Designed miniproteins, single chains, continued (3). Designs and how they scored, part 93

Each design is a single chain, and the fold is of that chain. pLDDT is the mean over its residues in the fold that is shown.

## One batch from the design tools (miniprotein)

Design m11220
Fold by ESMFold2-Fast:
Structure m11220 (fold): chain A 82 residues (1-82)
Amino acid sequence: MPKIVLKVSNLVSDTGIENLTKALKEEGKKYGVEVEVEKSEDAVVLEVDGKVIFKEEVKTEDEAIEATSYAAGELGKYLKSL
């Protein structure tokens, strides 16, 4: 079973991370994929089976939200391609 890890910058609010975690776990469940959301300090990172497929360093909350939205979109495309 493929494992997906989305690492989200500490600049994103705890509520935002919780909502994102819930949404991505439900989406992953539909495709039989394990999805985890973790905190990172200064970057948004998307990993599939330990391979980094997206990484962006972020400096502001707005940049963190934008990078997280992009990474979530890439995750969604990956799931639909299974």
Scores: mean pLDDT 79

Design m11221
Fold by ESMFold2-Fast:
Structure m11221 (fold): chain A 89 residues (1-89)
Amino acid sequence: MEEAEKELEKFAEELGKKLIEEYNDEEVKKAYEEGVKLGGPVLGIVLMYSEIIKKLIKEGKSQEEIQKVLDKLDAILKEIAEKEKELKE
């Protein structure tokens, strides 16, 4: 159980690092780091995407562009959930 949790955390952390590199934004990185402190790398990813969405709204991006970011977050959370199931079996 603990080994599966560590592998899941490592998977989510690697995913978060790749996303930080893709966005190349210090505020997004800071949001991820604060989320990790509060509840681990999955919460880090959630807070990171929250920051991305806030930036898109401030930049006047369309609802379609905001929805695409929400869809990406949903896909990532689904990937993490599937990885958790895989590690438990």
Scores: mean pLDDT 80

Design m11222
Fold by ESMFold2-Fast:
Structure m11222 (fold): chain A 67 residues (1-67)
Amino acid sequence: GVVKPSEEDLAELQKRIRELMAEADAAGVPVPKAVGWVLRAVGDLISGNLEEAWKTLEDARAEVAAA
């Protein structure tokens, strides 16, 4: 079956999404681009891949830091 993330993993994902959105807003990243990253991470989670969701958010944060 699909690997189900723990409640703690889901709470951490929500925290990272909030932090990414705040960092993107502070860096002047367009809202559609920031929302696109969040939707991709949610898509990874729905596909049962929490590790991909983490990677998607970390890659997005690195892109914000480089902007």
Scores: mean pLDDT 77

Design m11223
Fold by ESMFold2-Fast:
Structure m11223 (fold): chain A 79 residues (1-79)
Amino acid sequence: SEERKEQAEKAGKKFTEHIVSLALSDRELAMNAIRYIQRGADLISSLRDELLKAAEESKKAVEELLRQLQQKLQEQLAK
């Protein structure tokens, strides 16, 4: 349905906005984390696809996947 497509798109947009916010607060660390993550492009692509799938099937699953992605970003920034 249109509603499900919008929810899936919103999940991806929210993740992108989070990365942008990190770049604004601590540009150097955020950029280093982004570049490091981009080296694992295949993994990030797979995680994004799983988020979109979960958004169509379950809100709770989407929230859990987003939490896991945020945790991975924080781990990279903590280096």
Scores: mean pLDDT 59

Design m11224
Fold by ESMFold2-Fast:
Structure m11224 (fold): chain A 67 residues (1-67)
Amino acid sequence: SFVPKNLTEEQLKYAEELIYKLAESMGLPKLNEEQKLAILEEVDKKTTAKSSKEEIERVILRSLLGL
């Protein structure tokens, strides 16, 4: 399981749910565990416990577009 350095438990749950929803809405193939973990690591590195949901969404979108 992924253990965040910066994200709160609430932010982590939000990010995990949002990654799945955004990937599906964009018509991307089903993400494997390595791809999901890489995106979660990027979110954790680029955001803080004070980051908004919109900031988390922007990092996820940039990561998904890079796939």
Scores: mean pLDDT 82

Design m11225
Fold by ESMFold2-Fast:
Structure m11225 (fold): chain A 60 residues (1-60)
Amino acid sequence: LSPAARQARADVEAMIEAMNRFNEWLKENPEERKKLTGIELWKRINDLAGEVEARRRAAA
């Protein structure tokens, strides 16, 4: 794979992982979900995706 294709795949996998982790957090904290706007939910997911990506780079 080209470096760009490998990075794109990593980004997609990081987003999926972040979404799964965020969904688990929402299941554990349903009251917090009611306080978040759609924009704040999206921001949270992106922050988690960044965390997953950084963690994977550190592990590589």
Scores: mean pLDDT 72

Design m11226
Fold by ESMFold2-Fast:
Structure m11226 (fold): chain A 66 residues (1-66)
Amino acid sequence: DVAAAKAALEKAANAKTLEEAQAYGRQAVINGRGDGAGQAGGWAAATSKTLEEAQKNGKGGAEAVG
């Protein structure tokens, strides 16, 4: 579900902790099946090592999904 993947990426972009941002990144990967932008953004957010990286990856992924 592309819409659910985008929503998860937007939540990652606004997450208050690295743990939350990574969890939303994983949700974007699950929901982004068949959508390369949602999957790429989701994996980038899920594997980020800092909250700032995870937020940037979530925002970029959500924008790439459209």
Scores: mean pLDDT 80

Design m11227
Fold by ESMFold2-Fast:
Structure m11227 (fold): chain A 100 residues (1-100)
Amino acid sequence: SAAEEAALAEIREILRDEMERRFGPAAAETVDALLRHLEREHADDPRLFARDAMRLAGTYQVSEEARERILAVLRETWGEAFAEEAAALMDEARRRALAR
């Protein structure tokens, strides 16, 4: 739907801006390329794209501010239960990244 497309675009922008601010333009370009690949891979399942994007956000250790903004978009688009699942995916990916 148009609302889902808008939500995914906003999440992608938040992640790109966060990566550029914290790690520079090369990191932002890498994340954008990965997100475009995931979007193409999951073209028929926007929720699955969102889940994979959350794992990526956790792996790159996005700030609490960026996390809150992303979760707000997910909550508005797909509801509280999905936002809670997304938060858990981010937290798990972040834990794995910090352990290595």
Scores: mean pLDDT 84

Design m11228
Fold by ESMFold2-Fast:
Formats: C-alpha cells, structure tokens, sequence
Structure m11228 (fold): chain A 64 residues (1-64)
C-alpha cells in the first residue's frame, strides 16, 4: 500500500504550484487526494516520489 514518509507543508500561491510528496510504493499513483476532498493528477511518479501540480493550496491525505 502507498505510504507517505516525507510530506512538506504545501506552500503555493493562489494561482497554484507544484509540490513533491515522498514515500514508498508510490509508482502506481495516478491522483493525489487532498484534505478538502479535491484531487490532482500526478505529473511524475516513482516508487519513492510524486510530483503534483495544484490549482490551489491543499494538504495531501492519500493517493489513487
């Protein structure tokens, strides 16, 4: 199962930005789920890292 091991606070402008999430078993992730219920597509995935582009700031809570 995907496990997050390094999640930084999301500091992005109101216009959005990019965030990096680190962890394990992330290579199959297609979307990230945020605490407000929104989702964002994964731009890059490896077993230990995801790159996600956000339209607005949020806190990641899971992946799909």
Amino acid sequence: APVFTGIEPIEVDADGGRVVITGTNLAGATRVVFADGSTAPVLESTDTRLVVELPAPGVPVGVE
Scores: mean pLDDT 66

Design m11229
Fold by ESMFold2-Fast:
Structure m11229 (fold): chain A 92 residues (1-92)
Amino acid sequence: MALERFLAANPSLTEDERKALELLIEGTPEAQKEAVKLLSKFDPLRAASIVKLALYLRGYPEAFSVPYEKLPELAEEMGLTEVAKWLKERKF
């Protein structure tokens, strides 16, 4: 519902960005690993923005105000442990 409405309002997302966002919203360990493969192909700041958007859509309204350096901690707290590990390796 929230994801579908957001995607309808924001057609500027690429196909790969949309797929990464859907996988992050799903949030299973396997979906997270697939999302990380896609995110690794994006510009680092763009990838971090897609992660913040996923956290926002998963129910964290302040996700966009979180500094990039704190993003791994927030992702881990929200159960995105594979994404948090990847973000730590990117040194945000």
Scores: mean pLDDT 75

Design m11230
Fold by ESMFold2-Fast:
Structure m11230 (fold): chain A 87 residues (1-87)
Amino acid sequence: MRKLQQEILNLLEQKRKALEADDHELYKQKTAQLRALHEEIEQLITNAVASKDLERIQEILSLLDKLGDQGHPRASGLAALVQRSLA
């Protein structure tokens, strides 16, 4: 998870810098890359749920919460989707 977390944080920083530079193309590109990593997280959640690995699920939810605190609009939506999948 640490490598995935670092990649997401790096993309969030690059996305912020692109916005500050008014580079809409770069912003869109970084947003798409971030979305792909979020899809990877969703796959990891699916596998963890299938394995009933509650510790890994909690780790992923904690990661999504931290990303949400950094202003990522998809983080809260993914966390809600995970919670729905666990119910």
Scores: mean pLDDT 72

Design m11231
Fold by ESMFold2-Fast:
Formats: structure tokens, sequence, C-alpha cells
Structure m11231 (fold): chain A 81 residues (1-81)
């Protein structure tokens, strides 16, 4: 999940896929996809790729907002700044 050896474009693509799948899933599966996308955003930031990290956190924020988790969406929007 937190694989820093992947190219930035692949990390972003994987995070977007995870966020999209989270919106279409429920329960534990939804939580697992949201956590996977969030961890990829954290991994990108630790690697120093702020553009990739911001893009990923925006995808997570959009997913949380679609799921009705407005407070979490706002927190991820702040992380995308």
Amino acid sequence: IADLSLPADEIVAQAKEAADKAVKSKGTEQTNYLVAAMLLGVAARIAGDEEAARTIFKYVADAEEKLGNKELAERYKKLAE
C-alpha cells in the first residue's frame, strides 16, 4: 500500500482507483479502499512529491464528500493545500 518505489503517475492512478472503488463499496471494503488511497497520499508526501500528494488527497476528499463524510472531506482538502 505505501510503496514508494512506484512512479508518481502510477501511485496517483492507484489512489484514484481506490477512491473510486470506495465510493462504490460498503462496510469494511469501503474502509479498506479509503485507507489505501490515504496511505498512497501519505507515501507521496514522505517521498517529497507534493503535487502527487495533493492530487491524491483531493481524490480522497472527493470520495469522503460523496459518502457524506463532510468533516473528513474538509480535513483531506486541507491536506491537499
Scores: mean pLDDT 80

Design m11232
Fold by ESMFold2-Fast:
Structure m11232 (fold): chain A 93 residues (1-93)
Amino acid sequence: MPPIVDKLPPEFQKAIELMLKNGMTIEQIEEKAEELRKELGLEEDLNPVLTLTLILRGEALLEALKQGKTSEEDINEILLKLAEELAKEALEK
């Protein structure tokens, strides 16, 4: 695991671990982070793993709000589901 992962909140660490467990490499995580960064117009020189986890957290929060869910537990559950879906999509290329 990259040293940055150890400094992330536990939920973000679990998301990265799920992506790796589902067969993504660190390089694929970095590529996906760069794709999403460009789509959102983010010009910041942030660590790719941190960037990806922040984007997924934002998407999970919006999805939770659409479902009428506001608890951190519900948001984290959605975050982990998005991480699994992302890993599966990356492997289907």
Scores: mean pLDDT 74

Design m11233
Fold by ESMFold2-Fast:
Structure m11233 (fold): chain A 67 residues (1-67)
Amino acid sequence: SELEAQLDAHLEAARAAVEAGDIPGMSRHLKAARELLKQVTDPQLRARYEARLDEIDREGARAVIER
């Protein structure tokens, strides 16, 4: 689906931003993905994406704290 493809693209970009040390870029992509998640009607699919978003957000936060 187009919505899932857009969500996956934003998650991939957010992970790449974390690896590059681009925390503002990560935050922009996570924000865009959370807006798209509002359109997801399947609660199981939404929960899976929410978990992935939260994981990336925590990874970014830890990268800042550990360095």
Scores: mean pLDDT 84

Design m11234
Fold by ESMFold2-Fast:
Structure m11234 (fold): chain A 69 residues (1-69)
Amino acid sequence: MVDAYARASRAAIETARRLLEQGASPQEARDAARDAAEKVLLDAGVPEDEAKDMADSIATSAVQGLLAS
């Protein structure tokens, strides 16, 4: 569902931004954003394998977007 993806992306961005603001490394922010996105996707009923793959992509994009902005 498009809504679940959007919500996961928002959670990842929010988590990554907060950690980067607190001085965490981009890698630490990415790992936490991935976990946050995965939880949102799993709660929305996305299968675990797909949720993990999507969460990794979302987290990478979120951190890159924040660093590029």
Scores: mean pLDDT 82

Design m11235
Fold by ESMFold2-Fast:
Structure m11235 (fold): chain A 88 residues (1-88)
Amino acid sequence: DARVAALRAEGRAYLARLRQQADAATTEEELQQLIAEIDQRIAVLQAYRDYLASTGLPEAPALVAVLDETIAELRALQEEIRKRLAEM
């Protein structure tokens, strides 16, 4: 499914960008801004995931699985950033 492939590619590209921003960050303010951005993205993805999970569409389970994976990776990155922030 082209939609599943596109959603996975978008999620991976977004995660790569966030990791690059985290690696470049040198201040508490920059890390706090990244945490806020990740929180907003998780909220959007959770809403979309819940919407898809409520549908009877044949592709919905595969799309939900990709979103759940992306949300989990975003949470892991956020935890990593929070640990780094605590050490500053």
Scores: mean pLDDT 86

Design m11236
Fold by ESMFold2-Fast:
Structure m11236 (fold): chain A 64 residues (1-64)
Amino acid sequence: MTPEQRQQAIQSITDHYQTEQKLDPDTALQRAQQMLDAQQRAREMLKQGKSPEEVGLELQAQLA
């Protein structure tokens, strides 16, 4: 993912959290960054041949 694509994704997710969940800008931004980082880790694990089940368990451990 390019830096520009990452920034656009963060902005889109941040806007969604502000509009739908009425989070403040700082909290929405942190949530967006965490979500995007988790998605990037999931994609990398799938590329390494891990199953969707293994990816889910790893992401749950990282978010706990």
Scores: mean pLDDT 74

Design m11237
Fold by ESMFold2-Fast:
Structure m11237 (fold): chain A 73 residues (1-73)
Amino acid sequence: MLNITEKQFIEMLKSLGLNPSKEQIEKIIKYADKDGDGKISTDELFKLLDEADKDKDGVLSLEEAKALIDKIT
């Protein structure tokens, strides 16, 4: 099973121009991490991306990322 670490997830968001707070990151991880292991699996990440924008090839725009964060927080 492939998973993404909290640090990798934060760096992905920063590469999109987002500077999420620690609390926002924790809320997003808890929303995605249904197994409670403190990590986001690639399957959970793809489900979040699918909720944000189905027509992207694993690339999330700044606007889509903001909409996802607003939905979770």
Scores: mean pLDDT 64

Design m11238
Fold by ESMFold2-Fast:
Structure m11238 (fold): chain A 107 residues (1-107)
Amino acid sequence: SKEELQEELEGFIESLEKLTEKLAEFLEVPEEKKKELKELIEEAKKAVKEEDLEKALELLRKVLELLEKILEEYKDKLTPEELEGLKKFLEEFKKTIEELEKKLKEV
């Protein structure tokens, strides 16, 4: 249902926000990039509350794209094991977005 999809999106956004904050601190990401990530996440939360799930998913894709770009730019601060772990987490988040987009088309 659309309500179940909203709850799933809210949980996913909360998980992504926590990961984003920890990653940005760990990699010592510049404040302007941290602000951009926070603004995208807050806009995604707002879109879910407004029941604009398509907009929420588009904003989440932008968050993932920015996180992938940050990971590539700051990969030298990571061990090979940490880099592989973070890539796997981002791949799982991408799959989650794709699954949610598919569910939205079927509602």
Scores: mean pLDDT 82

Design m11239
Fold by ESMFold2-Fast:
Structure m11239 (fold): chain A 87 residues (1-87)
Amino acid sequence: MREELIRRLVEAIRAGDEERVVELLRELVELGVTEEEARESLERAEKLAEEARRRGIRSPEALEEIMRLLAPAMAVALEKLEREAKE
């Protein structure tokens, strides 16, 4: 389940669908992503936010605030994005 949400998150980011990105990140947090993962991947969360903004996601400030709130889920999502890009 968690990996399915990450896959959908990657697709939503590539499509520039802001609302889907936020919704999927929220669901990842509910699945129990840890603070430990968030701390190690804090810089990666920032890069994800910038990439999303560049791809057409609306308000940068709104996105940044959401990203900070969902930092644990961001860590998991960024790991998946890195794997997908490496492939």
Scores: mean pLDDT 55

Design m11240
Fold by ESMFold2-Fast:
Structure m11240 (fold): chain A 95 residues (1-95)
Amino acid sequence: MLYKEIPREEIEKRLEEIMKSEGLELPPEERYREAALLAVGIILTIEKYKLSEAEKLKLEIELFKKMIELGLVPGSKEKLEEVLKGLEEKIKELE
């Protein structure tokens, strides 16, 4: 994953900035913070590096899937799974 090239300190700084701006507080469980750091790392990778449309969608799917698994995205599981399916079908269209 390209986000591994971004320093952890930069990822943590962006996460704290997002949490502060949105008035969000992560649950105390380590796995929530770990997923949030992964999500921010993916966002920074998309912002910083020139990626193909397929690569961007793959990273966006990974982000969305992790956020759903850990309860960070509002909505029903069924509705969120339908969105994920649509994104996966779009990748097949791109190559």
Scores: mean pLDDT 71

Design m11241
Fold by ESMFold2-Fast:
Structure m11241 (fold): chain A 71 residues (1-71)
Amino acid sequence: MMKGLTEEQVRKLRELVQKIADAVMAGNDEEAEKIYKELVEFIESLDLTPEQKELLIRQLKGFYEYLKEKA
């Protein structure tokens, strides 16, 4: 978990990650891509260092690729 995020921001990240998983598992690729873009934009809007943002986006990309491989 990245330090410097509020509990509310962490909850939003978890919620969006869960929504991506749900959309992929439902076969709704359009919705999954929409949520993925929203989550990337949310991360980019956070008051974090460039390194922290890159790490979060990298983790998200890995998770999204894993879900698509499993579907």
Scores: mean pLDDT 78

Design m11242
Fold by ESMFold2-Fast:
Formats: sequence, structure tokens, C-alpha cells
Structure m11242 (fold): chain A 65 residues (1-65)
Amino acid sequence: MDDPEERDKKLLIEKAKKEGKSEEEIKALEILVELRYKGNFEDYFKINKLILEKKYKEAIELYKS
């Protein structure tokens, strides 16, 4: 429970649900948190670009590949 990554994800999910974000957008945003904590900034910037373009499914698929 004292994992800062898991705490950040919980706060992000709660806030995003209150803002009416889609489940796919929330999943893509969770991926950004994971990549930030892993220090994988190359993939972070790629996923972030797709999120800004509203391509949430593509962002999720890129991370899973």
C-alpha cells in the first residue's frame, strides 16, 4: 500500500472517473505512470503523443506489443 506508483495510479483513476474519462483513456494514463516509474521516457513520449491525439487504443496496443 506504500508503493508510490500504485498510489499515483489510484489517485489518477479516481480523478479521471470524476472527470468522465473513458476506460481506455484511464488505461493509457496508467501506462504513462508505469513508464515514468520505470524510467522508460522513450516509450513515455510515444504513448503521451498518442494520448494527446485521442488514440487511446493505439497507445495501449503499443505498450502491450
Scores: mean pLDDT 80

Design m11243
Fold by ESMFold2-Fast:
Structure m11243 (fold): chain A 103 residues (1-103)
Amino acid sequence: SEGIKIAIELLKELLDIVRKALRGAPVEELEKELKELEEKLEKNAHLLTPEQREELEELIEDLKELLEKYKEDPDSKEVLDELSALILKIIGEILSLEREAKR
């Protein structure tokens, strides 16, 4: 239960960073917030299942790759489409964990 709560919190923080990128936030701000999120994940890793940790690490790596493209062209349709797809993936994981928490 505590692990699920932490996983949802981290996913919501990741979702906020992706939403800021879609709104055209400076890449330096986004990279700083993502680094802080990674540090929070490492600090709380012992509360997460291996599966929860792996999913969060994969989503963070997906965003890191997108931020490298975002640095080159933040208004790219391809980058915006991939950021939108990442939002849907993060929302799906949050909903999955919220359903698990109700068991």
Scores: mean pLDDT 87

Design m11244
Fold by ESMFold2-Fast:
Structure m11244 (fold): chain A 67 residues (1-67)
Amino acid sequence: SSMLEEARRLAEEAASVAVQAGLLTADEGKELVERTIKRVEEEKPRSVEQVRAIVSRVLSEILKKKE
């Protein structure tokens, strides 16, 4: 539960920064949070560093989408 709460917080922070920087739309920011939470539930990371790696991977996947 604690790790899932940290994952949500980190994903929301990353989404907020990326949206404010113009890298993501608001909808893509929501997608980043939702996809990160699903992957954290699947992969069950044991460290905050592993959660940050999941956030980074999801962000990279969204950014690779062709506009």
Scores: mean pLDDT 82

Design m11245
Fold by ESMFold2-Fast:
Structure m11245 (fold): chain A 57 residues (1-57)
Amino acid sequence: MHTDKQKEAQRRMADALRRGDRDALYQAALEYGKEMGWSDEQSQRLADSLWQQRQSR
């Protein structure tokens, strides 16, 4: 079950991707990762993957 903080971070990631805001995406992914107990490196890899998928159409 996702916490309210995890859901909020997911919403910010989705919004950042929709707007094409790379910096907002990485900030939201770092917050999401902290709530999931991930390292900053894992959170950055998530953001990289999502950003790459957006760029690939």
Scores: mean pLDDT 78

Design m11246
Fold by ESMFold2-Fast:
Structure m11246 (fold): chain A 78 residues (1-78)
Amino acid sequence: SELEELKKKKEELEKKFDEISKKTDELTNEMNAKVAAGKLSRDERRELVFQIASLTVQGMNTFVQINSVNKQIKKLEK
């Protein structure tokens, strides 16, 4: 059914969001550790900042999609 398909899509999106969040946290922790050690090069900083920013945008886009699917599910579960 359409409701079952939407619930499956929500589960897949929530899993994707968790994976993005974990990767973002790992890279942020790596950057902070290297800053604390005084061993972060300009090029490495630029690369890490770009990767973190990219993952943050992907996370926000996934969150918006989860909210959209949740609204569709609620309309069908009445």
Scores: mean pLDDT 87

Design m11247
Fold by ESMFold2-Fast:
Structure m11247 (fold): chain A 79 residues (1-79)
Amino acid sequence: SLEENVRRFVEEARKFLDIALEKGLISQKERDELESLLDQALSNPERFREVMGQLLQKVREIASRWSDEQLEELEKLVS
């Protein structure tokens, strides 16, 4: 179901956010902001696409500030 798919996505995204925070890729404030968007997706799965647009925009803003060292940590996580 849509609700099941959104729940599974949010569970995996939360795990990634915890790893990203541990590796210094995001701040606690940025994690909390991204978590808020994930909570919105869980509360209204019909808005999932809209919330994903906002999530991706925030991720792009965060990534635009990354150092070479942070980019190397990201490569290790996605390899």
Scores: mean pLDDT 83

Design m11248
Fold by ESMFold2-Fast:
Structure m11248 (fold): chain A 91 residues (1-91)
Amino acid sequence: AIRAILAAMEDLAAGKLPAEFEEELQRVADELMAQGKPDEAVAEVARLIARHLGLSLSGSARDIVRRLEEELARLRAERARKAGLPVAELP
């Protein structure tokens, strides 16, 4: 779950997120994990990412992570598809 969120941060940073926002997400996750509260870290990071994507997520930490993973997978698929289509540039 937490690894999935970290992977999502990497993916978002590669496309649209400014570095400072990515750093804030990582900092929040690390602080809560250091406190021994991984479920809260998952929920807080997921909420921040969801807000950035314009999504409204609620429920348990597991539900929030699942929905975020589904939406991020969808965005990744769209980005990959768009990167492969169209390509009309020749040297």
Scores: mean pLDDT 64

Design m11249
Fold by ESMFold2-Fast:
Structure m11249 (fold): chain A 78 residues (1-78)
Amino acid sequence: MIKERQQAIDEALRTAAEAVEAGLKLSPELEGYASNLAMTVYGSLLDANRQSPEEALKKAREQLELVREKLREIEEAL
């Protein structure tokens, strides 16, 4: 049970990092924006995980949805 929650959070963090890396390869001009977004997601997940696993998972899902939407905006701007 606890391992499953840790794996879910770790997977969410890894997915967010990979998505940002992919975005950076599309446009170097957006590097600052993409890097800042990745750090915001990572920081939020770390802070939430310290408070509660349930709260961390909820925030992880919300942050990943924001990352997906921002990556879509970047793709559409190409």
Scores: mean pLDDT 62

Design m11250
Fold by ESMFold2-Fast:
Structure m11250 (fold): chain A 60 residues (1-60)
Amino acid sequence: LSPEAQRRILKGGVDQLRRDGIISPEEYDAYVDQIDAGKPSKDLLELLKKHYPKLYKRWQ
């Protein structure tokens, strides 16, 4: 996957976390900033793996 494609997948996951009420607006903003910086946190990756394992596998 290109870095651009990886960022799109992660942003899709963060949008889904927000829609499903799993993260706060403040957490959403922080995670988007991490993705744009190319440095997703372990916390974000664990949330995506837990709630959206198919999306997480596609990002890898």
Scores: mean pLDDT 86

Design m11251
Fold by ESMFold2-Fast:
Structure m11251 (fold): chain A 78 residues (1-78)
Amino acid sequence: TPEERLLEILKEIEEILKKHYSKLSEEQRKKVLELLGEVQRLVGKFFEAKRAGDEEAMERYVEEIQKLLEEIKKIAEE
């Protein structure tokens, strides 16, 4: 389900932060925190869509959050 996929993505973000966050530069941390802010905003939108029964919107928000995960991964790979 979209909710199960969202939980998987959020877990992967936690694992990346646990492994890499302490090793990031100040600039990398600022970028990651900005992306985490966007993740939180989209998670809010996801649950609004869930309350409205809008499965299409839920799927779109999960896809957007997945893209943010990939951006966080790229920053953390350094």
Scores: mean pLDDT 85

Design m11252
Fold by ESMFold2-Fast:
Structure m11252 (fold): chain A 81 residues (1-81)
Amino acid sequence: SSEEKEKLIEGLVKMLLSLAEGAASDEQAVAAIVSFLRHLRDSGVLSDEELRELVERLLEKLAKTNPALAALFGKAAEELF
């Protein structure tokens, strides 16, 4: 359902934000996040639209807490599409 997909996307955003906070560097955080998102894309669990929403929400939240990481992630995430 739409509600279940929204909860999944919200949960994934929270998980990936936590992963970024625990990373040894911004570069390691971006590499790990993009690797996970590439796997998620290839699995077909999310549609292209849902994956774009996940990426956009993550980028917005990262921009508020770590603008440098957000810039690196935004550029690297272009390869997902």
Scores: mean pLDDT 83

Design m11253
Fold by ESMFold2-Fast:
Parts: sequence; structure tokens; C-alpha cells
Structure m11253 (fold): chain A 88 residues (1-88)
Amino acid sequence: SKASELAEKAKKLIEKAKEALEKGDGKTAMQLLSEAAILVGDLVSLGAFEAARELLEELRELFKELKEKGFIPDGKPLLLQALEDRLA
């Protein structure tokens, strides 16, 4: 299904983001996680709420790590907040 394809693509982007983060490449990690977050939004639009919630949890963890390492400037990313609100 389109949902399973999007979920698979998002998971691959998240894994690449983890690798970039381990190498200290916060810019690449942020770009990959932002792309994954867009795909999670597409999953929500398709009604794939369980897959979207699982991926959102991974995104929250990695964005938290980016923030702790100083790669993102402030607050909670608006994209993450929008996804959490849609899945509430």
C-alpha cells in the first residue's frame, strides 16, 4: 500500500539520520529527519495513525538529541508539534 511504502521510506530516512548524528553531521541529520516528518504527515493524511505514531516517537527522540547537541536553535519544532496535535 502507499502507507507501507511511505512508512518504509520514513524508517530509512530515520536510520540515515541516526548515522549522520553519530558522525556529528547535525545538518544532514536535521534535513533527513525533516524529510521523515513530512512523510509521517502524509501517513496521518492517509489514516495510517498507528504507523505515524510509532515514527513520531522515533522523530521526537532524535530531534531531542539534535537539540541536546546544539544542532537546532530553540523550542519544540513546529512540525513535530503539528504532528502531535494531529495524532492526539
Scores: mean pLDDT 82

Design m11254
Fold by ESMFold2-Fast:
Structure m11254 (fold): chain A 72 residues (1-72)
Amino acid sequence: MSADELFAQAQEYARQSVEAARQGRLEEANKYSERAAEYLGEAQKLAGVPGDHDALKKSVLTLLNRHNQRLQ
């Protein structure tokens, strides 16, 4: 799997995590958040040049930040 695909997967799980949190399904939200973090970590390891995936990385981080803020 490419870094680009891993960032896309992280974004999707982060989105699902935010939606689950909105619905009060905190266990599912936490599960999706963990998956998003795993894929984001793998994507960062494979990214090579840090600027290659800047826009996608920003999108994923924004979704994860919103999820974390809601859990606080």
Scores: mean pLDDT 70

Design m11255
Fold by ESMFold2-Fast:
Structure m11255 (fold): chain A 65 residues (1-65)
Amino acid sequence: SGLLKKIEEAKKKAREESEKLGLEKDQEKINIAVAMVDALFGEKEGEAMRKKMLEFLKKEKAANK
């Protein structure tokens, strides 16, 4: 379907953009997740996903102490 293709294109662009900018793998993962949600539901939902991913990364980094 067109929606699935749009999601995969958004993921690919976010990954390529992050790699071109030399971003950390964690930042790349966040950008990919946000791009997917933005493509599906719009900017507001993308912002909610970014917040959720940042919270998850903070917890993960704390656990690896």
Scores: mean pLDDT 78

